# Designed miniproteins, single chains, part 76

Each design is a single chain, and the fold is of that chain. pLDDT is the mean over its residues in the fold that is shown.

## One batch from the design tools (miniprotein)

Design m2631
Fold by ESMFold2-Fast:
Structure m2631 (fold): chain A 67 residues (1-67)
Amino acid sequence: MKDKEVKKLVEKFREAAGAGDFDAARKYIEKLKSLGYTDVAEKMEKELKVSEERTRALADGDYEKMS
C-alpha cells in the first residue's frame, strides 16, 4: 500500500530529525520525492527547516528571541 511506504518514510524522517541527524532526515525526504510524494516531501522539508533553524538558534545563543 502506498500509505504504508509513506508512513514508514515519514516515521524514519521524524526519528532522524528528532535525533538531530538532519542529513538522514533529508535523505528520507529525497526518497519520498523519488516515489512521487512531492507534497508530503515539501511538508517534511518545512518541518526540517524549522528544526534546523531552532537548533541553529540555540547553538548561536539567540536566546533573547525565546524569552
Scores: mean pLDDT 73

Design m2632
Fold by ESMFold2-Fast:
Structure m2632 (fold): chain A 86 residues (1-86)
Amino acid sequence: MDDKQLEELIKELEDIIKNTSDNKELVEKIVELLRKYGYEKAAEAIEQLSTTGEAPEEQLKALLDLMAKLVALKKGEDVQKLYEQL
C-alpha cells in the first residue's frame, strides 16, 4: 500500500469529518472517498449502515473505527522500525 496515498486518505477523512455537520452527507462523502482509494469493502459496510436506518451516533462510531484502523496501518511501519532498533 502506498504510504503517501494512505496519509492523503487520512487527511481527506479528517477534513470531511471537520467540515461536514450533516451525518448523512458525512457518510456519503466518506463512502465516496473510501471507494476512490480502493477500500470498497469498508465503503460498502459504511453505506449499509446508512441504509439500515442506524442512529447517527452508530454511523459516526463506525467511521471513527475505520479512521483508527487506517491510522494503525500507517503506524504499523513505525512499530516495525522500533522492533528493529531493540
Scores: mean pLDDT 64

Design m2633
Fold by ESMFold2-Fast:
Structure m2633 (fold): chain A 108 residues (1-108)
Amino acid sequence: SMELVREAEELLEQLKKAIEEGDEKKALELAKKFGEQLRRLAKVDPRAAYRLARQALDLAEEAKKKGMKEVARLLAEAAREAALLLPPEMVLEAVGLVLRAIGLLLDL
């Protein structure tokens, strides 16, 4: 769990830098890896996954502003998929993530 959290946080930090630098190819690769890690994390550490999914949606908005529509789409879809894997006691958090992700996807 702690190692998976660290890996996801490191990928998100690298992805943020790639988006800031305008490296769309690197951002796309990192977004795919981050999405896979986020889905795994949702099953083992749902609170960390929720936090990282929120940060991924913030980053998706930044990617969209830079014209990186595919990066934004991958991040929004990853956050939505992670939200659907959250436990029943986190239904309000899950609904919030899904609605935000759908709103972003519709505006791409």
Scores: mean pLDDT 90

Design m2634
Fold by ESMFold2-Fast:
Structure m2634 (fold): chain A 128 residues (1-128)
Amino acid sequence: DPLGRIREALEKLREAGLITPEQAAEMLRRLEGLPEEARREILELLEKALELLEQGKFEAARYLVDRIMENVEILHAAREAGVRDEAIVEVARLMAGKSIPIPQTEELEADISRIFRLGLERLRERES
């Protein structure tokens, strides 16, 4: 289970001042509700943010952490809206830069479209 490593990564990001204790707790809560495969993709991104931080690339690390937090919120909202695990995993992989989601069924296409719609709504809220 990647949750132990996620908890460790979030604690290191908190110690570095990139996230608050409240943000770390909320991230962990949201990640516990996601499929294991999606959690592994997010863990890889968290470890990449820590690597950037160790390289002294603070602004790059901060940018990546902000994107991770936003993406986890979108994936959690999609999960609560009843989007299937397969679509959540495909979008998590896309967020990690690995693959573009290729819908295998109309149902999966609809689920992926819902996740992107939630992302667009979050971007609109940030501009308001």
Scores: mean pLDDT 78

Design m2635
Fold by ESMFold2-Fast:
Structure m2635 (fold): chain A 87 residues (1-87)
Amino acid sequence: MSAEELGFLNRLGLIVREAQERFGVRTLDEILALSDEQLAELGRRTGQSPERIRRLLERAKKRGLTVEELLAALVSDDEGLRLVLAL
């Protein structure tokens, strides 16, 4: 896996974790449905712009990734990353 793919998965995992902890979202569509103010709060917490967050989430949706897979990848360097890469 490239450093770019690792960076993509890590940033998505952080965004998804913050969104789930702060707003109780369960799907990527629910995160994308957050208000501009809520996305700005996620951006402040993750170091990403709201536009960057939207682009990362849209890319994840096109790849068929779920919130559960992204959280697993963030929590485990071995098991979670292997699960996401197998898809």
Scores: mean pLDDT 73

Design m2636
Fold by ESMFold2-Fast:
Structure m2636 (fold): chain A 90 residues (1-90)
Amino acid sequence: MVVEKEFKAETIEEAGLKALEEVEKQGAAKVKIELTVKYKGEEGKAEEEVVLEESESIDEKRLKISTALRKAFHGFKDGEVEVKLTFESL
């Protein structure tokens, strides 16, 4: 089953927290993370993919997603963030 979730945030930190909440709801999945960051009229896009295993703890899943988000946000400034998460059940 494929589940898509989209949300907006005013900061990178807020976007990360919202993404972690969605990850906790979905369980084990292949997760595609698509980011759009708007800063001072400029738009940047990034994409990352991670696999969350059923055997992983919530903290391990959070760390994996947080790492992917930091990688995706590398080089961006704080601004309006749009996030699309695609969960493909394993």
Scores: mean pLDDT 74

Design m2637
Fold by ESMFold2-Fast:
Structure m2637 (fold): chain A 96 residues (1-96)
Amino acid sequence: MREELEKMSREELVERFKALYDEKHKEINDTKKEMEKAIKDGDGNRYVAAKLRLIGLELEREMDPKDREFDEKYRKAVEGKLTKQELIDLILELEK
């Protein structure tokens, strides 16, 4: 709830927002890890499959205006450019 978030420090709010943002993009992150593991294992077929999946997921993300807005806000949050209220609003939006 907003009241609980208002008691958190800016650093705690940034970390919570990053955790939620990473969770939202878990499939992309997991696919990147799968691609790296395929390279390590020398599995060319698994690498190609993971790479094609990643391209599809990244294209879907680029086509979504809401995802582009969250990407910009994530960058600003990491750079310390967002107010505490803006961080709280973003956390609530990601949690619904």
Scores: mean pLDDT 77

Design m2638
Fold by ESMFold2-Fast:
Structure m2638 (fold): chain A 58 residues (1-58)
Amino acid sequence: AQEAYEKGVEAFEAGDAAAFRAHFKEALALDPTFRRAAQALANFFPEDEAARRHWAAL
């Protein structure tokens, strides 16, 4: 989970939104309670209902 989160942060800093989203989703798949990844996905991709519901459930 932590490694996927770190890769997501690197992608975000590089301006790669698709890679950022993919890595943060992987972090949540490995650790569903990973609050930082869940919150970031819900905030940056508000159209993603699954990401928003996941954050709301934490």
Scores: mean pLDDT 76

Design m2639
Fold by ESMFold2-Fast:
Structure m2639 (fold): chain A 65 residues (1-65)
Amino acid sequence: MLSERERRIAGAAVLTGSVRKAAERLGVSQATVSRTLARLKARGLLERAEDGTYRLTDAGKAAMS
């Protein structure tokens, strides 16, 4: 399972489509968001679409429940 912080960061990135806006929404640094998203992508839980938006994989959706 993802930690509460990882779930919040993943959700904000999917909702906003950007590291900057996700960081602003959550009140955390862009570096924290960027590092967390990189780890989630490496685990196959998050992907970035060709249009630059973030999407959860099926495994990512399961991990957020």
Scores: mean pLDDT 79

Design m2640
Fold by ESMFold2-Fast:
Structure m2640 (fold): chain A 90 residues (1-90)
Amino acid sequence: AVEQQVKEIELELRKKGFSTEAITGVIRYKACQEYKEPSETLEKFKKVAENLMENNEEEVERCLQWFAARPEKLAVLIQHEIALIERIEE
C-alpha cells in the first residue's frame, strides 16, 4: 500500500540524515506546484513549504539531489501530500 511505501521512503531519508523539516518542505513545495486549484489550504501549505525551505537551504539542496536520482520515490511522496491537501479541502 502507499502508506507502507511512504514509511519506507521516510525511514531511508532519515537514515541519510535529512531532517523532517527539509523533507516536508521539499515534498510540500513540489505538491503545491502540481496542485492546480487555488484554495486557503493550498496557500497555507505553500507558506509552510517556503518557510521550511528558507530555514533549511543546505539540507533542502541535498534532499532535492537525492530525489533527482530517485524520481519514483519523490512521486509517491508527492501523491501522498496531494491526497492530504484534497482531504482538507473537502
Scores: mean pLDDT 81

Design m2641
Fold by ESMFold2-Fast:
Structure m2641 (fold): chain A 65 residues (1-65)
Amino acid sequence: MGEELKDVDYLEALRRSLTEMAKSMLELGYTEEQVKNALVGSYMGLGYSKEEAEELAEEILKEIK
């Protein structure tokens, strides 16, 4: 439901950028929960639902851990 993902390259660049942000925050001493909240907020700001944003944030955290 809603619009489909049209530009895969854009989504990959976005995910990479958010992954770099998450890594930087963890390196600066932020907790995993604080980083997750920042990622969720970023995705929601881009039009994702809270549930979708949480799933994407958890996926990034699992990747960088």
Scores: mean pLDDT 77

Design m2642
Fold by ESMFold2-Fast:
Structure m2642 (fold): chain A 70 residues (1-70)
Amino acid sequence: VRLSPAELRELVLAALEEVAATADAADRQKLNDARSRIEAGESIPLVLASLPAAVQARVAAEMRRLLAER
């Protein structure tokens, strides 16, 4: 499924929020920083690439889960 830029942005922000809710303090800080950067208009792929690989995998899994609920 191809998402519009707005739908992709909304999906990514929702995934970051959900992953942050179950993350430890250090990962939660990184996820909240990533969310703020995306809200400020930074490139989504670049922001996501700045996260640790394990956190990136969790965000990708959450995005797939949220997309399946639509």
Scores: mean pLDDT 81

Design m2643
Fold by ESMFold2-Fast:
Structure m2643 (fold): chain A 118 residues (1-118)
Amino acid sequence: SLDELLEQLAEAMRELVRAIREGKPFDEIEKLALRVFSLLSDLYEQLKTPEAEKAFREVSQALAEMLRAIREGDLEAAYKAAQRIFDILVSHPALTPEQQEKLRELFQPVLDELRRLA
């Protein structure tokens, strides 16, 4: 379901941020980012709107920028990219207000953790 995808996406982002905090090798971080990408692809494929296609392109670009920032050790830029991913996700017009609130509740702790690392 869409709600299950939102939960899986938030958990994948939490695992990614945890790996950054623990100083995991970049190859492990990259694998976690690929999991995030896969879940984003699944999410936007379910929405099947012109807005979803644009949002997926923009969120994919933000994820690539986040990964580059992590590789370069720029955690401030990584945080800004993660915030961009969240903003694109939560503003999607196909999401109900309840789904938007759930996404905020799931993602806010992850973003707060990444911000503390920067």
Scores: mean pLDDT 85

Design m2644
Fold by ESMFold2-Fast:
Structure m2644 (fold): chain A 96 residues (1-96)
Amino acid sequence: SEKELKELDEKYGGEDTEILLKLGVYRGLEAAEKLIENAPDEEHLEKAKEEKEKLKKWIEENLEEKEIEALKKALELILAGAPIEEAVELAKEILK
């Protein structure tokens, strides 16, 4: 949600906050895709598809190709069990 993203911005501040916010949106897309795959009924499936389309559109309108690559690699580290701090550092290195 917008409120949760703003709370992260206020709490962490600076470059790390911007990366965490963008990573949060990208993780949201991954979560929406899993909800589509595992939806218990058609109503949940339709809602998950709507949320995925909203997140995908935001990514396409607000992130550059290099940023998407950085966030994708950072998410892969998190999914492999790495700390969030390590994933943020990897994203910073790619975006440098």
Scores: mean pLDDT 74

Design m2645
Fold by ESMFold2-Fast:
Structure m2645 (fold): chain A 111 residues (1-111)
Amino acid sequence: SLTMVQNILQSLKTELLSLAPPAFHPELESAFDSIELAIANRDLDTLNVALADLESILLSAFPEKSIAISSAFSHLKEDLELIVSTPEPTVGDILSLQGASEDLVLTLKSE
């Protein structure tokens, strides 16, 4: 369900905004707006650009966690690319996205 994907992204956005310094909030909100638009339009090229922007923002906001972020983000990217490129994403694909989203948040919360 596209609604489930949108709910997962809104939860991720809320968590990232709560963890990131306020200076990065405008860029985070802009990146998520671009991701949501790309998913709604099933535009893989726009999605890839928006995800690259989001990863860059996260690496700048959390420089001490760069390796862990890159690893967790690669899973999120793969899952979102699969969902956008697949005509009928499975429940398993959506649950994989939820897990990747939760893993990224846990990576940022971990000391």
Scores: mean pLDDT 87

Design m2646
Fold by ESMFold2-Fast:
Structure m2646 (fold): chain A 64 residues (1-64)
Amino acid sequence: MPEWEDRAERVFLQLARDLGLLDDDELLAKATEVYHELMAELPRDTSEEEFRARLEPRLRALLA
């Protein structure tokens, strides 16, 4: 579905899986907080590519 929430969620789930966040409840909770924060910051017409570019470095910071 081409809805903003569906696009953003697909990107988040792909990154969470790729970064191994799904197997750690504490990291997943922090990642979900970062995801919601970014969703509130970006306009609803933001592309999947732009959302991924903004979200990935924030999620990687949780691992550092």
Scores: mean pLDDT 79

Design m2647
Fold by ESMFold2-Fast:
Structure m2647 (fold): chain A 88 residues (1-88)
Amino acid sequence: MAEEAARLAYEGALAAGEGYRLGEEGSPLGAARYAGGVTAAAGAGFHGALAGEEAARAAAEGARRGGEETGEGGKRAAEAAEAAAEGG
């Protein structure tokens, strides 16, 4: 469902942004959280693409919104989600 895809992508982008920020602060958890967030956002985009055009677009939009709220880490996750959504 489009709304679920958007939510999962948004949460992935938020996690990626948090991981990136923690990495900047020197936390050893930063890299793992960043990678997990990017993977989650890309996964939501991929599953959105399999579900159909509306779900793919919703996932890309959700990830983009998360990226806008969190900065560079979240924006990179949004790019990954958008690429995965378009590639399906």
Scores: mean pLDDT 79

Design m2648
Fold by ESMFold2-Fast:
Structure m2648 (fold): chain A 58 residues (1-58)
Amino acid sequence: GREAIEALARAAGLSPERAERLVRAGRLSQVGGAAIHGGMSAEEVERLGREVVAAGLA
């Protein structure tokens, strides 16, 4: 949940609060895309994204 959002936020160059707002707005794909741009692998983004969804979008 929260730790997964924080990891995606760091890679994306976003604050955790901004990343949480985007996720709650249904924009997890944008946070994931920004994290890939920041150097995170697509596999890591997919794994963390699944954790965020499973945890109820912190």
Scores: mean pLDDT 83

Design m2649
Fold by ESMFold2-Fast:
Structure m2649 (fold): chain A 76 residues (1-76)
Amino acid sequence: MEVEEELKRAEEEAKTVDPSKLDEAIQRYLEAQRSGDKEAEAQAYREVATLILAAGGDKEVARRYIRHALGLRKEL
């Protein structure tokens, strides 16, 4: 349920974001993962999900990124 609510929010955000930012968001995700900052990693996963949707990507892929973001936050 939480994942589906967050996915709907990401779909609304995707209407207003620049999909060309996807590569930049992936770089932020990789840097956050290397730094061990789980909150930054969770934020980056959520941002990537929104940008995948903005680029016309697969909703199932976006859902996976949202699940990872929510899972990381539960570990904090």
Scores: mean pLDDT 78

Design m2650
Fold by ESMFold2-Fast:
Structure m2650 (fold): chain A 95 residues (1-95)
Amino acid sequence: MAEEEAEKYLREKKEEAERRVEALVREARAAPAEKRTEIIEGGALELIEEAEKELKEVLEKSESEALKEAAKEALEYAKELAEEAIRRLREEEAA
């Protein structure tokens, strides 16, 4: 039961992060090259700050260790997706 809630939370947060990063990459690619870094890095910071806020709320309000671990994994996943997107866009700018 509690583990199923944690799995659902993690799945939904990973899907949300993937959608947001994909939208940021599309916006950055549509922008002039000089603005791509600002768009992707700014959006990545906002995504990470929101995930950190949610983690803090889960840690303070939840008694479920499974949910706390899911929130930590969701934050790490969002960071990894953001870093990969920034790397790919910088490589595309160099080409």
Scores: mean pLDDT 80

Design m2651
Fold by ESMFold2-Fast:
Structure m2651 (fold): chain A 65 residues (1-65)
Amino acid sequence: MLSPAEREELRASLRAAYRDLSPEELEEVLANATALVDDPSQSPDGRELWTIVREVTGELLDEKR
């Protein structure tokens, strides 16, 4: 599992990577991340990573709307 510092570093990296995506592209990323979080075959570490992707993507969508 990620430490709080690793989580914030990952969130910053994801924001930088995704900031130039359109709202439509961000909605696709959000939908895919949500599906991967809810996948029963997903590892705990994978679920944590996709949860962070979902959070950051949602925040970026909110900022663009």
Scores: mean pLDDT 80

Design m2652
Fold by ESMFold2-Fast:
Structure m2652 (fold): chain A 81 residues (1-81)
Amino acid sequence: SKQEEIDRIFEEAKKRREELLKTKSPRDVMLERNRNRSAIFKRRRELIKEGKLTPEIEKVLDRAYELGASEEEIDRLLEAV
């Protein structure tokens, strides 16, 4: 199902974040998270402007924001919705 694919992408994103926390300085981790969150905000605004922001997509983007998902992970998530 699409939900199982979304959950799988989030599990991969969570593991990537845990690995990042082991290998990078706290400053670098914070900067990457802030950069990723800015990208998510921009993507959300674009979807609103295009009339494409569904409740399902909003839920996925909120979860992605909490995890600090990368642009590549966001693209995969939006493709899976």
Scores: mean pLDDT 83

Design m2653
Fold by ESMFold2-Fast:
Structure m2653 (fold): chain A 99 residues (1-99)
Amino acid sequence: MIEVSLEGPKEIKGGENLKLKASVKSDEPGKYKVSLYKQDLDSGKEPELVGEKEIESGSSGEFEIGPLEEGKTYRFWGIAKDSNGKISSGKPIEVKVIK
């Protein structure tokens, strides 16, 4: 089983960079391609790919995202892909951009 988790702040100020920590746990050793997706919850637009990193099982990587629009709430989630093409989606987090 592949488990992907994101950790980050619940709020940032407009004009600040958002830093998200992505972690991968798997029963199989090796590196996993983690794709980070963003969705604007206010617009109803499709999710957007905003970053990719290779993260080793049992390790973490940091994504830095910006700028984000003031007054909006964004949903983020990671998708990990192994060398055999198997994918796993992590639990989403929500970040509010305040004034």
Scores: mean pLDDT 82

Design m2654
Fold by ESMFold2-Fast:
Structure m2654 (fold): chain A 85 residues (1-85)
Amino acid sequence: TPQQEYDDLRAFSSRAYDEAKKVAEKSGDKNTISLLNSMSHLPFETRAFLSLTYLSDEQVQALIDSIPNPELRRRLTENFDLLRS
């Protein structure tokens, strides 16, 4: 259902943001940590997209692969590949 896709996308957004914060914390980059904290007010789609820019391709793929909805997983993979092409 559209509601299930929305809930899955929101969960993905939260995971992407959390992983980006972990990467920033491990690097000790206080400026990046501050920037990520300032993104808490953004729409979850925008926050997810920006969070992915702090992650490696392997980390992004692992997050996409964790999505239980196969249609959403396919669409996010296609969108990510389009941005890289």
Scores: mean pLDDT 76

Design m2655
Fold by ESMFold2-Fast:
Structure m2655 (fold): chain A 93 residues (1-93)
Amino acid sequence: MSKEERIKKALLEMSEEELREIIEESLEETEVPEELLEPVLEAFLEVRPEVEKLSLNELIGKVKEKVLELKPDVSGEDLLPLLEEIFRRLAEL
C-alpha cells in the first residue's frame, strides 16, 4: 500500500500555500473553527523535517501534540476528525 508514502511525499513536496489550502478545505468539511488554521499549519511545518522518520500514526500523533501545545483549550477528540480529513486529502494528491 502506497497511501503512507503518498502522504509523506505530499507533505515534503507541497508549498506552505498548498498545505494551507488543504487545511482550509478540511476545516470547512469537518466544521472545525477557522481559528485552528494557523495552529494546524504551524504544527505540520514543525513536523515536516521528521516526516520520513515517522510512521503515519506517529506523524498524526506529533501533529496533534503540536496543535494542543499551541491551542491547549482544544479537545484532542475534536482535532482527530480534522487531522483524518487532512491526511485523506494528502493521500489523494
Scores: mean pLDDT 81

Design m2656
Fold by ESMFold2-Fast:
Structure m2656 (fold): chain A 79 residues (1-79)
Amino acid sequence: PLELDEETRKKRIAEAKKQLTPEQLAFVNELIEKLKSAKSDEEIAEIMREFAKKYPTYNKPLSVLIEEALREIEKERLK
């Protein structure tokens, strides 16, 4: 529950990416782009539900990448 500094956050993202195959990483990047382009909270929730339904086994290593994308979206909405 500690806030991560930029360096630690980058390392966690890099480690998460190492756990994915090239195909899985491409899918994750597509998912993140969809999340960033989402126009509403409902659209974000739907994208997340479809992802969890298709790849439930990715949830643990993938959560780091998704949380980072969601933080960027949240900051854009606040500013």
Scores: mean pLDDT 66

Design m2657
Fold by ESMFold2-Fast:
Structure m2657 (fold): chain A 66 residues (1-66)
Amino acid sequence: STALEIIVGSAKLVGELTGDLEAAEKAVEAARELAKQGASPEELLEAVGRIHPQAAAFARSELESM
């Protein structure tokens, strides 16, 4: 989904900028697994936010721009 792509891209970008690559990888994996289960964008953002809060904040901003 477009929301998943934005969330994954946001986590990767924020991970690179902050150096939190392990947190970014875990956030990406969590988002992908929840998306397979039919989770909503809000559920994906909440899961990502628990692992990498900055990635979730950036992803939310990007989703609002759509």
Scores: mean pLDDT 84

Design m2658
Fold by ESMFold2-Fast:
Structure m2658 (fold): chain A 103 residues (1-103)
Amino acid sequence: VEEEVEEMRREAERFIAETDDERLREFVRRLLELLESIEDEEKKRAMVEAIRNGLAAARIGRRLGLSEDAILEAMATAVKAELELRGDEETLEEVERIYREIA
């Protein structure tokens, strides 16, 4: 999974560099920190997919001209949806906590 983590990390760093909304940047940074805390390889893979889905949702929202609040909500929703599908309730709860602190 190291290659997938590094590829996703590069995608996330590009997103941070491209966005002017500090809340979106902070949310992505905290998701990356959460990923680093995950020891289980299956949960780590799920979180990589979740972050990638979040980044995709944010990019789509920007193309559609959504507000920064709506983009942040769409990103958080996409991340949580993937974690729910994978059954990782613990990581989902941490993502929800991070979202509530930033929003």
Scores: mean pLDDT 85

Design m2659
Fold by ESMFold2-Fast:
Structure m2659 (fold): chain A 67 residues (1-67)
Amino acid sequence: LSPEQRERGAEVLVKGLEQLGVPREEAERIAKMFVEGASEEELVERMEELGVPRATALALVRDSRRV
């Protein structure tokens, strides 16, 4: 992903996580992991720790990579 795509993906992640009730601070931490190249599994595991269902977390990560 280009730097611009990573930035847009991070914004999509923050927005999606906030809509799911994740606090902004935690959503921004996950977005930072995404920008730094964390794997799909690492991102999903962190989201699950915050109460996001696995299927929802997978969909959100994949959507963030489409921007």
Scores: mean pLDDT 81

Design m2660
Fold by ESMFold2-Fast:
Structure m2660 (fold): chain A 72 residues (1-72)
Amino acid sequence: KKLVPSPRLRAIAERVLEVLAASDRPLSVAEIAEATGASQAAVTRALNYLLQQGRVESEVGEDGVTLYRLAP
């Protein structure tokens, strides 16, 4: 809904990008939240923003868990 990120949302989005760049595999919201220290709700908002910007991709894993990775 909101395409203009707040300073806090931008900070979390940058942390999410750092975590994904350091990972050799796609990560779930729970894994990103643990790695960033942010809540799952905050990570979900940051991921939605990054998806809208085309900076990350999402896929549904074999177990039905949504996974996220950096866009190529």
Scores: mean pLDDT 78

Design m2661
Fold by ESMFold2-Fast:
Structure m2661 (fold): chain A 71 residues (1-71)
Amino acid sequence: ELDKFYEEIDNIVAEIINNGLDDKEIEEKIEEMVKLVEKTYGKEWAKRLKEEIEEGIPILKKNREEYKKKL
C-alpha cells in the first residue's frame, strides 16, 4: 500500500513538473493525498503517510530543481 503511494507521489511530481505547476500547487496536491488517506484508512495510516511525505518533500524539491536545470 505505502509503496503504491510512493509511486503515486513520484507520478504526481512528474505530472506537476511537466504541467508547469508551482510549489503551492505541488503542496496542495500532496495535502489532498494525505486528506484522502485520513478519510479512507484513518488517522494512523494518514500519520504514517504524512511522515513519509515529510521525508520525501526535500527529495522531491531537489528533483524539481534538477529537472528545471535540464530545461
Scores: mean pLDDT 65

Design m2662
Fold by ESMFold2-Fast:
Structure m2662 (fold): chain A 73 residues (1-73)
Amino acid sequence: MDELFERLTEALSRVVSPEQARAMAERAIERYQTRSLSLGVAVSLGISEEGNRLGLSGDQIGEAERLALDLLE
């Protein structure tokens, strides 16, 4: 999980601030660990939820989801 968290934070920092990237990565991991979702679904949902909470635009959230899901392939 630490490796996945670091990789997600690094990828997301290309679109958002490092602090926002860390928050989004934490939410994605939390969703995966607590909600019995597949990894891709948990990551997508976590990024969308935290991105909306942080007030990010739909374009920023979409690009963040794309980068995170590309990382998981």
Scores: mean pLDDT 80

Design m2663
Fold by ESMFold2-Fast:
Structure m2663 (fold): chain A 113 residues (1-113)
Amino acid sequence: SSLRRRAEELAERALRLANDPSASAAEVGRLSVEMVEEGIRAGVDLATELAVRVMSARGADRVEFARRAIVGTLDRYARRDPARRDDLLAAKARVQAAADASIAANLAQEAAS
């Protein structure tokens, strides 16, 4: 439960940072990694839910900064954890699908403005 609360706090902070245009890609990436790692410790389903939530960030570039960090982290854990590999790879696929949808929506909004 403490791991869950930490992961949820990090997800809120990661989404806020991703939505802040003054925040660097490195800052968004670092906090996204911390969120996914704490999420995985609490459970892969939670990590997936929180990662998908961060994909709702505003700005195609902002979503991409978070996606790269999150996908990279899920790949590292999948390679080290054979018991959860299939779940971690499924999480990666869901995050990639959410990111693609979010990027398309952001680009459409930017083109309409």
Scores: mean pLDDT 88

Design m2664
Fold by ESMFold2-Fast:
Structure m2664 (fold): chain A 77 residues (1-77)
Amino acid sequence: SRKEKVKEAYREFLEDFDKIVEEGEKNNLSFDDIVKKIREAYDKYIEKYNLTDEERKRFEAFLDSYIEALKERYKKK
């Protein structure tokens, strides 16, 4: 079903997100370089699962929330 496809897109994206962040931190990549890789993973899963405009908007909101949380972690006060 489409609902299952959307769940798989989110699951695979989160797996890639965690891996990209871990590998990026290990290799001392900049925040901007890590975000670039995350956005590339997002684009990959949008295409792979052929998400609708509504599903894409929800995924973008999800992505933005995760990037914002990551930015606060990198900002470190």
Scores: mean pLDDT 82

